# Designs tried in a protein design run: designed miniproteins, single chains, continued (5). Part 55

Each design is a single chain, and the fold is of that chain. pLDDT is the mean over its residues in the fold that is shown.

## One batch from the design tools (miniprotein)

Design m17999
Fold by ESMFold2-Fast:
Structure m17999 (fold): chain A 73 residues (1-73)
Amino acid sequence: VEELRRRAEELRRLAEEHRKLGEEYIEKGKKLESSGTIESVSLYMLGIAHYSEAFLYERRARRLEEEARRLEE
C-alpha cells in the first residue's frame, strides 16, 4: 500500500514538471505568434503534448491513490 502512495507522489511530480514545460512552450509560442511565423504552431503543439503527458501522469496518480485507499479499508 505504501509503495502505491510513493509511486503516486512520483507521478504527481512528473505531472508538475510536464505542466511547467507545457507552459514554457505555450509562452514561447505566444511570443512568436506576434511575428506571424509557423514556428509558433510547432511550439503550441509541443506545449499541448506536455500538457497531455501531465494529464496522464495525474490520472495515473489518482488511480494509485484510490487503490491505496481501498487496500487500507
Scores: mean pLDDT 79

Design m18000
Fold by ESMFold2-Fast:
Structure m18000 (fold): chain A 56 residues (1-56)
Amino acid sequence: EQELIDRMNRAIQAGDVEELAKIAREAKEKGYLSVARTIARALRIMGHEEVAEEIE
């Protein structure tokens, strides 16, 4: 869980949409729905609404 959160924060700082989508899929697979939801929200703020909808 903490490893995914750390990766998420780095990807947000870098604006790495591809890495964020990858982390969200891993989080969902492992049951960390809060992490996936946080990533979807970050993607919306960054202007990637379509990617955010796929994750939600």
Scores: mean pLDDT 78

Design m18001
Fold by ESMFold2-Fast:
Structure m18001 (fold): chain A 103 residues (1-103)
Amino acid sequence: SAEERRERLRREVLEVIEEIEELIKEIIDKGQGLELARRIGEVIAQVVLAIDRDPSIADLEEFLRLLRELLEALKNKDWDRAREVIERLEERIRRLFSFPPRR
């Protein structure tokens, strides 16, 4: 069902967020990319707020895709790619908050 798919996507998004948060802790502990780590933390907080507003399945799928791309960029230490993905996440969040939440 659509509800089961939505719940599964929410869980997958939160799981990817946890992996990103673990990598951010390593970046902070090593004194690497502190400004990037801060910006990622801000974007993650906004994604969590966006998920709480009952977004569409399409929005959840897009967040999952972008978060997975961000995770891959961080694992590869591709800071330019990470910034590009952060910018796309920020744009998606802005669009979602510009419209009333979907039930």
Scores: mean pLDDT 79

Design m18002
Fold by ESMFold2-Fast:
Structure m18002 (fold): chain A 59 residues (1-59)
Amino acid sequence: GEALSPEALEYAKKGMLALRAGDREKAKEYLAKALEAEGIDTKGLSLSELLEKLTDKLN
């Protein structure tokens, strides 16, 4: 099933591309925006915690 809105999916893609490029700060920003678009509070979450929540949403 489709777990993310188109807006959240766009941010998730940008976050994953930033991770692959080694830009951890941009990855964190985009992944937080992806989760926030789905109504998830990302305040105080680490990059690792953001990835875990995004993975849970996709699986």
Scores: mean pLDDT 80

Design m18003
Fold by ESMFold2-Fast:
Structure m18003 (fold): chain A 85 residues (1-85)
Amino acid sequence: SLEEKKKELQEKAIEAARWVQAAMAQLDQSARNELAARMTEIFLIVQKGLEALSQGNIEEAEKYEAKFEELWREMEREIAALLAA
């Protein structure tokens, strides 16, 4: 359902934000600034996905969800590398 899709996307975004918040506590200012910029970009993609769902455009929403997953995986790898350094 659309409500389930909205809930899933929002829950994914919230979990992502919590993980970044925890990681940022361990990083220097330069790394925190870069992560903040990337989170802003990821948040905009999530917002576009939610707007598509509000319009009943499931196909468009799925495209934004896929882009969110791709950008999030890239960010996770970069943060993991920073924490391992």
Scores: mean pLDDT 79

Design m18004
Fold by ESMFold2-Fast:
Structure m18004 (fold): chain A 67 residues (1-67)
Amino acid sequence: ITEALEKLAQMIVELENKGYDVVDVRILPSSEKLENVVTELEGEEYVQKHYLSPDGYRAEVRAKRKK
């Protein structure tokens, strides 16, 4: 869980530095094994990043582009 928390903090800072406002953050258990940062667009105004930790946690951050 510590690795997922650290990665969550990194993703938040990264998005804020790019001019996004963080609107939602989550950390929850995951059955997936992959360790990757994935960026997804959930709409024109939103960006979502995910991280899967090797100890079975998923860190998620969703951000909205500043107008």
Scores: mean pLDDT 66

Design m18005
Fold by ESMFold2-Fast:
Structure m18005 (fold): chain A 55 residues (1-55)
Amino acid sequence: MEVERHVERGREAAKRGDVDEAIRHVAEALSGAKTEEERLRLLKVGREMVETADK
């Protein structure tokens, strides 16, 4: 499954201020991650999404 599709949907949700939806998409992306490097990248992206929604 496409991890990047969940990241993109999460970013769109964060821009709308929908933190719950953004977190849900990041969680789905994390469940598809196979490497430590990919997991760390997704955690950073999730943090950026939360910061975006906090505006």
Scores: mean pLDDT 77

Design m18006
Fold by ESMFold2-Fast:
Structure m18006 (fold): chain A 70 residues (1-70)
Amino acid sequence: SETKKEEVERIIEHWKSLLPLLKKTNPEAAKIVEETIKEAEKLKDSDPEKAMEIIKKANEEVSKILEKAL
């Protein structure tokens, strides 16, 4: 079973791997992802539930930005 902290860490690592491509294709989305990683890293140990909430909200914002770029 994956803990909330492990889930947060997995998503952060995945987003970090995508960040260089996002910076080239959509700098606005990249900025949101970068700031979200920073905030989630601060919260992952003390409040992983809040870290996941911030990640989910950022994912929705990024999805809307990418949808408008199509």
Scores: mean pLDDT 84

Design m18007
Fold by ESMFold2-Fast:
Structure m18007 (fold): chain A 71 residues (1-71)
Amino acid sequence: SEKEELHKEILELIGRILRKIGEIFELELELKKETDEEKKEELEKRIKELEKEIEELLKELEEKSKELDKL
């Protein structure tokens, strides 16, 4: 059913968000240890890219949750 499919999609989105949060945590730990400015900039860039990806996934999660609430 559409409701079961939306539940599955929501759970998959949550899993993807949590995985990206874990990646940010690991990159933040690497950033704290890094002394090379060029490598720091690359780590900061990757963190910002992951943050943007999380924002898009959160938007999709909100849209899917609203669709589920209408069913």
Scores: mean pLDDT 87

Design m18008
Fold by ESMFold2-Fast:
Structure m18008 (fold): chain A 66 residues (1-66)
Amino acid sequence: SKEQGIKEVRDLLKEAEELIKQGKYDEALKLLLTATGKALKVGDVDSVKEAQQLFKKLEEEIKKKE
């Protein structure tokens, strides 16, 4: 169902956010790509926006290490 798909996307996005906090950037990127693809297939705009915000946060954290 669409509701089940949305829940799965949200779980992946939360896991990606925790990986960013832990400095596991490569793992976070892989999960964000997976979650974004799934969100697009489900058609959940809110999840796509959340993924975009997490991509921006990931980019900012990587730049701070340089």
Scores: mean pLDDT 83

Design m18009
Fold by ESMFold2-Fast:
Structure m18009 (fold): chain A 55 residues (1-55)
Amino acid sequence: SPLLEEAKEIVREGLAEKLSIRETYARIREAHPELSGSELFDLFVEAALAVQAER
């Protein structure tokens, strides 16, 4: 989905910049203020697991 691809890019950029998990999560929250806390958390977890699986 477009949301997942954008979240994956934010996770990859966070890793490249040496950001913490918390800082990367905050970037996704800032990009998607329309998402609920549960939707945002699910999106972050899915994106982080997908990026981890690429390694």
Scores: mean pLDDT 83

Design m18010
Fold by ESMFold2-Fast:
Structure m18010 (fold): chain A 55 residues (1-55)
Amino acid sequence: SDAEEIRKLEEEIERLEKELERLREEKGEYHPEVLEKEIELGVKQLELAVLKVTS
């Protein structure tokens, strides 16, 4: 169901945000690994936004 998919995406986004915060502190804001994780987070946030609008 959309509700289950939304919940899973919200949990994944929260995990990614916490991981990204740690990576920025450890490696710096412009490190390639940080930038890749920011792109991944952005994609998940877009997916969540689409599901919420269409639900």
Scores: mean pLDDT 83

Design m18011
Fold by ESMFold2-Fast:
Parts: sequence; C-alpha cells; structure tokens
Structure m18011 (fold): chain A 74 residues (1-74)
Amino acid sequence: KKELIQKLIDAARNGASTEIINKLREELKKHLTPEEIALVDSAISALRFGVSTETLVEAAKQAGHEEIAEALKK
C-alpha cells in the first residue's frame, strides 16, 4: 500500500539502516508487482547515493505507478 511505499522512501532519504530498509521492502513485496519492486529498489539506490530521482519519477508516471511517483516527489 502507498503508506508502506512512503515509509520505505522516507527511510532511505533519512539514511535508515539496511535492516530497516530490508524489513519494509519485504513487507512491500507482498503487495507490489516485480516491476514496482524494481522501481522502488532503483529509488532506494538513488536516494542512498545522492543521485537525482527525477528520471525515476518520470519512469513511474509513464508506467502508471502514480503512488511510487508521488512518494519520490516528496
């Protein structure tokens, strides 16, 4: 659900531990498609390494994953 996506993105932005990120990711795997998980994983990497998420926001919008795009815009 969108709350879990938002929590995971916020945790990645705030430099949360790998353990916390993995826990949230495993919960999300129960609710998301493989394509959505791939977008979320790319977003976590971008946020952890300080890379812009603009391309990922556009990719999520183009693919119809509005919840992921909105979480990345914050």
Scores: mean pLDDT 76

Design m18012
Fold by ESMFold2-Fast:
Structure m18012 (fold): chain A 67 residues (1-67)
Amino acid sequence: MEEEVDRLRKKADFYEKLIKNAEEAKQRALQNPKYREEQVSQADKAIENAKKLAEKYRTEAERLRAA
C-alpha cells in the first residue's frame, strides 16, 4: 500500500510540476507577440490535461491512504 501511495503521489507531483512549467511558458508567451497565440494555445491544453491527471492521482492516493 505505501509503495502504491508513493507511486501515485510522485505521478501527481510530476503533473503539478508540468502545470507550473506550462503556466510559466504561457506567461512568457503572453509577453512575446511573435509566438503568443500558438504557444498560449499549446500551454492551455497542457495545463488542462496535467490538472486532470494530477487531480486523478491525488484522489487515488488519498483513497488508498484512507483505506
Scores: mean pLDDT 79

Design m18013
Fold by ESMFold2-Fast:
Structure m18013 (fold): chain A 55 residues (1-55)
Amino acid sequence: SKSEILRLIGEALRLIGEIFDIRQQLKKNPDDEALKAKLAEKEKKLDEIMKQLKS
């Protein structure tokens, strides 16, 4: 539905912002394994949303 598409877009924009913030934190501490794991989780969620939007 159209409302579902708008919800997914909103979720994608939120995840993009969170990914940006984590990447900035990793620039200051590049060996932070917890931040790397969190980044990978957020990127996976964004990929799943992008696949739904392309369907």
Scores: mean pLDDT 86

Design m18014
Fold by ESMFold2-Fast:
Structure m18014 (fold): chain A 86 residues (1-86)
Amino acid sequence: MLEPKELSPEQAAEFAALREEFRRLAAEVEELLAEKPDREAIRRMHGAEGLALVAEVLASIGEGEEALADLRRAIELLRATAERLR
């Protein structure tokens, strides 16, 4: 019997914290783009959103290490995008 993989309590807590950080950074990038639209920044934001969606799917199937890695990468892309727009 294949038992469904579940996130450890530590992975679940870290993922929740990273999800909130992603949401905060995404809001910052959206505000910066409203002031100064940048095509490369829009592409990077969409790339980060795609990674975050993959991370949510991975977390839902218990692939905690991969989920955390993809969400951290999404956050890195948003952070770099915000720095570009400032």
Scores: mean pLDDT 82

Design m18015
Fold by ESMFold2-Fast:
Structure m18015 (fold): chain A 80 residues (1-80)
Amino acid sequence: SMKEALKKAAEYLKKAVEALKQGDAEKAIEYLEKAKEASPLPGVQQAADLAKQAVKEGDLETAKSIASLTAKSLEAAAEK
């Protein structure tokens, strides 16, 4: 269902945030890709791509912010 897809994407985004807290850029990118696979919604795709770009530029704080805020938004949407 759409609700399950949103919840799964949020879980992967939260895992990406944990990887970023550890400075593990490679693992964070893997989880961001999994979030994109879990939900094909344009908002999820764009947020994951922006977070991946921030990781590649070494801006882990921006990447954490994008992934964390997107995960919270998806969790709120899944509660419908």
Scores: mean pLDDT 85

Design m18016
Fold by ESMFold2-Fast:
Structure m18016 (fold): chain A 72 residues (1-72)
Amino acid sequence: MEEEIERAAEELARHTVEAARSLGIELSPEEIEEIKRRARELLRKRVEAGVSLEEAKKEMLDTIDAGAAAAA
């Protein structure tokens, strides 16, 4: 479970970096680590609330995409 959450958080952080890059924004290493940390916290919270890891990850990816679209 923890390894799966860690992998999902890394994927969310990478997706966020790519979305920011597509908007001409370069995130610092510190910002990337903070994003990864928050992603882990949110994924864990959702899983503890009874949401599947796959569903929680999809919700967060959709939120990142919506944020990028709103910023474009």
Scores: mean pLDDT 79

Design m18017
Fold by ESMFold2-Fast:
Structure m18017 (fold): chain A 73 residues (1-73)
Amino acid sequence: MEEKAREAAINYKKGLEAMEKGDYETAVKYFEKAIEAAGDGQPLTVLRNLAEAYRKLGDEEKAAELEAQIKAS
């Protein structure tokens, strides 16, 4: 459990770094890894950043799905 939480945090940080560089494709990959590592305990902040990354890539459908999930939380 502790290692999974650490893995999630590391991948989330890498996703944020990719967002700052404008590398939205890489940001999506790292945020997805962070979510996978976090499992059912997915932080809403990661979901919000993933939705923003999908919007920047033009994937409005995926972004809308994630925003609906966030609003339901």
Scores: mean pLDDT 79

Design m18018
Fold by ESMFold2-Fast:
Order: structure tokens, then C-alpha cells, then sequence
Structure m18018 (fold): chain A 91 residues (1-91)
């Protein structure tokens, strides 16, 4: 059913966000950025915000990745995550 499909997609997004939050390699950072941009292009604001938050909460995220994640969080309506990214970019 569409409800079961939506639940499976939500669980997949949660697992992907957890993976992104714990990413430590440049290859994992590239994969995280690809996932974030894919959610944005698909118009999935909920997933885009979730993945952007995971990137912003990753201590290994580069300044460029933080900047892009912050911009996408703002576009998705997540002002808290966007501001957190801006604060991390100041350090």
C-alpha cells in the first residue's frame, strides 16, 4: 500500500541520516551530498531537512558541505539547522 511504501521510505531516510551523521571519509561525504541534492531535486523537503541536519551534526563535514547543507536546510524551512550550519562556518 502507499502507507507501507511511505513508512519504508521514511525508515530508509532515517537509516541514511544516521549513516551520514557518522560519516568519516571523503567518499561518504560525497555520497551524503548526492543524497541531499537528490532529495532537494525530488521536492522531498522532509528528507532534505533530515539529511541536511545529519550533515550539519557531523563533526567531519567540510566547510563547503556545511555551507551547502545550511542553504538546503533554509530552503526546506529548517531555520534551526541553517543557523547551526552558519555558526559552525564561523569557527
Amino acid sequence: SMEEDAENLRKAADELADFIKNATTPQQEIAAMFALLSALVAGDRETAAKLAEAIVNNPNASKETLRIAGLIARQAGDEEVAKKAEEKLKS
Scores: mean pLDDT 82

Design m18019
Fold by ESMFold2-Fast:
Structure m18019 (fold): chain A 94 residues (1-94)
Amino acid sequence: DPLTEALRRAAEEARKAAEAMKSGNYDEAIQEVKRFLEVLDEAAKLASPEEARRLVTRGIAYAIEVIGALYSKDYDTAAKIAEEFARELERLAE
C-alpha cells in the first residue's frame, strides 16, 4: 500500500531527525526536519482528505515544537518529540 510505505518512510526520517538532534548538530537537525516534512507531505497526498488534514495538522504542531526546542538548544526535548512522532506514524502504518 503506497500510503503505508510513505508513512514508514516518514517515521524513518523522524528517527533520523532525532539522531541528528542527539548529536547536537543544529544545521543537520534542521535539514532532517525538512526532509521529514517533505516525506510527510507525500504521505498526506496519498491519504483520504480527513487523514491528510490530520497528518498536516500533526506535522505543523511537530515542526513548531521541534524548532522551538532546537532554537532553545534543548536537543534532548527535540529528539524526544521526533521519536514520539515516529512512533505515532509507525502505528498509523499498521
Scores: mean pLDDT 83

Design m18020
Fold by ESMFold2-Fast:
Structure m18020 (fold): chain A 61 residues (1-61)
Amino acid sequence: SSTLERARIAARWAVSQTPASTPAEEARARVLRLLRAMFPDMSAEEWAEVEAFVDEEIARR
């Protein structure tokens, strides 16, 4: 799969590991920090897509 596809899978998993009680801002920061460590070479456009996806997944908690 493409890097972006792998990042979305990792993002969904990472959000699922954050408790629903975790504030959205803190959950977002933790998930994005993890994803940046896993996918350091993603473009700015790919990061914009991943950040939007993370926000959607957090909203579903």
Scores: mean pLDDT 83

Design m18021
Fold by ESMFold2-Fast:
Structure m18021 (fold): chain A 70 residues (1-70)
Amino acid sequence: SPEELLAKLEELVRKAQDPNTSIEELKKIYEEAKKLWEELKKHRDQLSPVQLAVAAILLAEIDFIYEKKK
């Protein structure tokens, strides 16, 4: 479900924000987040504008953290 995909993306953000997460783990988190985002886009007609905006912000946060550490 879109809600389950969004919840998984939220979990990935929490893992990415953990200061003990290695750059190798962060790369895996980023790749998984991109896959979840692609799946969420397939269900965009079932998502509210707010849910879609939240998903985009969560992915952007993971991307920012990854870019800062690599």
Scores: mean pLDDT 83

Design m18022
Fold by ESMFold2-Fast:
Structure m18022 (fold): chain A 70 residues (1-70)
Amino acid sequence: KLTPEQRKELLKLIGEILDKIGDIIDLEKEIEKNKDNPELVAKLKEEKEKLEKELEELKEKLDALEEKAK
């Protein structure tokens, strides 16, 4: 089904998705840790939204690769 090149691309995308999920979790922890600092919380939430958008784009690429393999 998947070519060797497509399998490498799949593994790379999975790695990038996991990295983004990790970054989002880390930001959620920082938000909770700094809940008494509303200015910092606002900045961290903005960074989280950016990462969530990037994660969505990576998931779309993963879905496209899976459809191409079927």
Scores: mean pLDDT 82

Design m18023
Fold by ESMFold2-Fast:
Parts: structure tokens; C-alpha cells; sequence
Structure m18023 (fold): chain A 72 residues (1-72)
């Protein structure tokens, strides 16, 4: 696993702070799913996408991430 860029570290820190402020933030979970999917961390992407859908079944980003993972 390569080291995260400063921009990626900032994005991760922001998303973690959003979840610390609101643990039911489905959007933050779906953004974490997309973040880990881009990094090739498929299992983490799947877990965060599932959490997003548990909170908001209509979350389009989370549905797309799960669909892409299941197609591969």
C-alpha cells in the first residue's frame, strides 16, 4: 500500500471528523466507500458502502460502489 498524499490524508481526516460529529451521516460513509474503492481497498469500500445503505437505502453512491465490487 502506497502512502496517502497530503490531499488524501486531508480528505480522510475530514470524513472521520464528519462521522465523529454525526455517526449517522450516510453521505460521509458513501464518500469513505468511494475513497477506499479508488485506493483499491475493496473490503473497506464494501463495508462503508453497506453502512451508508443501512442508514440511507437511497444513497446512489453507495449502491454504485457495491454494484462495481459485486461485478468484479
Amino acid sequence: MENLTPGQKATLARLEAELAADPNNAIAYSELASFYYVLGEREKAKEYAQKALELDPNNVNAKRILERIEAE
Scores: mean pLDDT 80

Design m18024
Fold by ESMFold2-Fast:
Structure m18024 (fold): chain A 99 residues (1-99)
Amino acid sequence: SELREALEEAIRHVEEAIAAARAGDLEAGIEHAREALLALGRAAEAARAAGAPPEVLELIGRAMGHVAAAINALEAGDAEAAIAHLEEAKRALEEALRL
């Protein structure tokens, strides 16, 4: 499934962003978070094309919001806030995969 592949790719990038932020590599964290947003955009397009339940699109949108907030936090040097947002994004994406 194109949707499943895009969601799993987004989760991988979110996990890489969390690992980078925990290591204090904020630039790498931003890059991985940006890659997560690109994967989430593909997931949203795949979900619409497949006629996925509206709950899937709501969870993807929630994850996108949290990843964007994490990028802002990393740009401000706030790794703790960024990690919290990235973990919320991961939870939303794991819920979308269960639907």
Scores: mean pLDDT 93

Design m18025
Fold by ESMFold2-Fast:
Structure m18025 (fold): chain A 84 residues (1-84)
Amino acid sequence: MLTRIVEGAAAHPDPEIGEALLLMAVSIALGDADLDTAALDEALLLALRSPRPAIRAAALQALRELAARGLASPAARAALAAAE
């Protein structure tokens, strides 16, 4: 579910709706301790490659929040290091 929401956000023709969907998916993920974050990490890494600056910024912020909670994959942490 969450991966599909993030993918839908990145692909959505309206960037404001895409950003809102991405932030909603991240909010749900951060509220659920039993959530499989591996699929969310992959979807957020794809969102970082979006041509839309707002989607990339939201995805980067989401990955930082996951990393701060110890939930980010090694690939996600490497992407954060490369972005800084």
Scores: mean pLDDT 65

Design m18026
Fold by ESMFold2-Fast:
Structure m18026 (fold): chain A 87 residues (1-87)
Amino acid sequence: EEIRKLIKEKYGVELSDEELELLDALIRNNGDQRAVAKELGVSQSTVSRRTRELLEKLGLKSVQELIFEYSLIEGIVELKRAVDSVT
């Protein structure tokens, strides 16, 4: 997965499947932890704890910063995909 590779290269950490699922859910729901909890079928307290752990692992201070960083990574993935398709 290209996103995992870029996160590992940028932050020096490898995300688990569960961490990547949480990240994707946070992006889809614009950081709304209550909506994420409903989507993932867990409590909001579980989402809050897992989100805090993910932020600490990536060295980020807020969910909004995480969304911004992920959007940048997705943009890079899209650009690389376009370039690789013609190279």
Scores: mean pLDDT 74

Design m18027
Fold by ESMFold2-Fast:
Structure m18027 (fold): chain A 64 residues (1-64)
Amino acid sequence: SDKDKVEELIEKLKKEAEEEEDPQIRRGIKTVIRMVKELMEQGRYKDAIDLAKLAFKRYKAIKE
């Protein structure tokens, strides 16, 4: 369940990056995706979820 939740958040971040016109913001989203994946590989699912959620909220607020 936690793993599936992280994967869903990664897909949402990828979609946000694809729709992002600012290359610097897009780069930031890609960096977050990489860090979230690294946390998943370490079994830190809660930390991965928290990081992905914070990043998603930040980018959503900017684009709102």
Scores: mean pLDDT 81

Design m18028
Fold by ESMFold2-Fast:
Structure m18028 (fold): chain A 81 residues (1-81)
Amino acid sequence: MEPLSEEVFEAEVLISLGRMFFEIGRHLASKGDIEAAIESLEKAIRLFEEAARLAEGKDEELAERARREVEEVRRELEELR
């Protein structure tokens, strides 16, 4: 028995990558690079949505965390518009 299912491990990696792009997006927005910030935030949303999909039915806490991350990034994105 492996310590994690492959899908749960992939979901955790995607959440980490999504967090990275979220931070990049915030940093770019602080510099006034709004177009690049939006692109990074959109990448973060996509990564968190995929993480939620992979974790669904396997790790509900992880899936809920990923969905919360999507909503957080969406709020940030709306603040830039």
Scores: mean pLDDT 83

Design m18029
Fold by ESMFold2-Fast:
Structure m18029 (fold): chain A 56 residues (1-56)
Amino acid sequence: GPLEESLARLREIAETSTDPGLRAAAGAALKEAEESGDPEVAQRSLEGVLRFAASL
């Protein structure tokens, strides 16, 4: 579902990104999304990480 899709994308970014700051941001966002259990929170966290990635 939407939560699992957002969590999977955050985990992929945290594990595969070459930029250590982006990995750290994705890891923090993943933890927040997992703790909330809310698809909307997970989506917002993912959008923040993707915005960070676009600024690099």
Scores: mean pLDDT 85

Design m18030
Fold by ESMFold2-Fast:
Structure m18030 (fold): chain A 72 residues (1-72)
Amino acid sequence: MQEEKKEFVIRAGRLAVDTLVARGASLEEVIERVTAAVNVLADELGLSEEAKEEVIKEAVEYAKKKAEEREK
């Protein structure tokens, strides 16, 4: 199911963001590394192009939110 696969990729992306941010990676580095990993995982799971774009967007937005929280 496409939705279930999307949720899995989103969760994996968020975990990667949390790990990298906790270890002091810059927002730019987090976005670059997580985007690359999410792209590979989405392709491996057979997500559509639209679903792939959506999970990448979610990962980037989550990274930005975590970076804003860190700056406070």
Scores: mean pLDDT 80

Design m18031
Fold by ESMFold2-Fast:
Structure m18031 (fold): chain A 104 residues (1-104)
Amino acid sequence: SHLPKPTEEQVKKAAEGLKEALKNAKRPTITQSELDRLKEIAKNADFTGLAEFLQRLKEGKHLAGASGPELELTDEMIDEIAELVYKAVLENDNVLYFASPLPE
């Protein structure tokens, strides 16, 4: 199936939405397991998983299975996560392009 890729504008809006959601979270801390999961979601360009993560943060809830020490969510961490999301779009495009069977 041919699904439209998110545009650069959509990726930038998603990154800004992520920054805003993290800053507006009822809980300004993140667990190590949540940080690791967020980075994995970002690397895989899993926008569905990202949306679920953001919803949990907005509700002030830990993500299901959250464990480990709580870390203060810094602007530097937020910027790193946004950068990973942006880079993942390009990496995911390359993987999907080269993983696809040769066209006729």
Scores: mean pLDDT 62

Design m18032
Fold by ESMFold2-Fast:
Structure m18032 (fold): chain A 65 residues (1-65)
Amino acid sequence: SREERERRIRELEAEIRRLIAESEAVDAELRAAGREPSAEERERLARISREIARLEREIGRLREE
């Protein structure tokens, strides 16, 4: 139903906001430390970016329905 799609979109948007906040926290820590990201931190940031892109695509798909 439309209500189910709207609820799912809101849930996905909330998850995207959470992931953005997580990415921003990592960036803030790196800036405060005055250092470049470690391999683990780069992998974490890359994973966050991929997940955001996936969620945005899912929202786009739901909006087309």
Scores: mean pLDDT 88

Design m18033
Fold by ESMFold2-Fast:
Structure m18033 (fold): chain A 97 residues (1-97)
Amino acid sequence: EDEKRLLKLIQKTAENLRKALEEGNRFEADVYLALLLISIAIGKIAAERGKLSPEVKETIDKIDKLVDELVRAMENGDYEKAIELAKQIEKLAKEAI
């Protein structure tokens, strides 16, 4: 189903972001952050159009809040916090599949 595909995309993108952060690959981390932001924007549009179940919409709203914190952590150079936030996003997306 399309919502499960979206959640799987978010999960894999967050996993790749975490790996890039752990490896110190700044450019790759920025690319995966951009892809994660795009995936969440798609999720928000789908929710506004009534295409998501209430449970998946709630998960996307929680992930959106964590990604906002993740962006701030990366902007501040707090990569340890960014890694932990990416792990939380991975877990939330995976559990909602």
Scores: mean pLDDT 87

Design m18034
Fold by ESMFold2-Fast:
Structure m18034 (fold): chain A 88 residues (1-88)
Amino acid sequence: LDELIKKLEEELEKATDPEKKAQLLYQLGMLYYLQGKYEEAAKYFEEAAKIGSPELKAQSLYYLSTVYYEMGKEEKAEEYRKKADELE
């Protein structure tokens, strides 16, 4: 996982296309989530949700909801879940 995270962070630094950047941010969010690094995962999903396509934005908001739930921030988790549902 650490090698993959480093590779994606290097690709993110080189990315100029917003959609490619959003995809890399989303993937980094997923990898940090799998490591249990919820604060870092939330940061990447928030950034992906701001610049991605509607589909990637919805997916990012859904996982952002999941991350906040894991962090015990249930109210914030419900807020992001509702936002993801609206973007289907």
Scores: mean pLDDT 81

Design m18035
Fold by ESMFold2-Fast:
Structure m18035 (fold): chain A 65 residues (1-65)
Amino acid sequence: SKELIEEALKILDEIIEALLNKDYEKAREKAEEFFKLLDKLSLEDQEKVLKEANEKMEEVEKKLE
């Protein structure tokens, strides 16, 4: 599960980079990969990944304003 968490967070970073570059097609593809990996995680691990994702996305949203 730890390896899946690390992979999910890596994909999240790729989503963030795509969003900052306004590459919405790439962001969509990476988001699909991200959610597929989340389905393989336990609920506890999903919550951990989503918490980190929410924190990072709040920072991205502030930069895009």
Scores: mean pLDDT 79

Design m18036
Fold by ESMFold2-Fast:
Structure m18036 (fold): chain A 66 residues (1-66)
Amino acid sequence: SGLEADMEARREEDIEAAFELLKEAEESKDESKRAALETAALLLAATSGDEEALEEIKKRVEELEK
């Protein structure tokens, strides 16, 4: 069952990376840099298949864009 373990590890890594990018976006004063980091975080979360993490990132991005 190496495939299942590999998929789980990749999902976990992608989600961790997505939240780190989002944190950098929240701390950035540069609007272009913030937008790029938000886009990267959303993409990683979307491709991870973790719907709960994707919804959390979407919510935080929406709050940041207000």
Scores: mean pLDDT 80

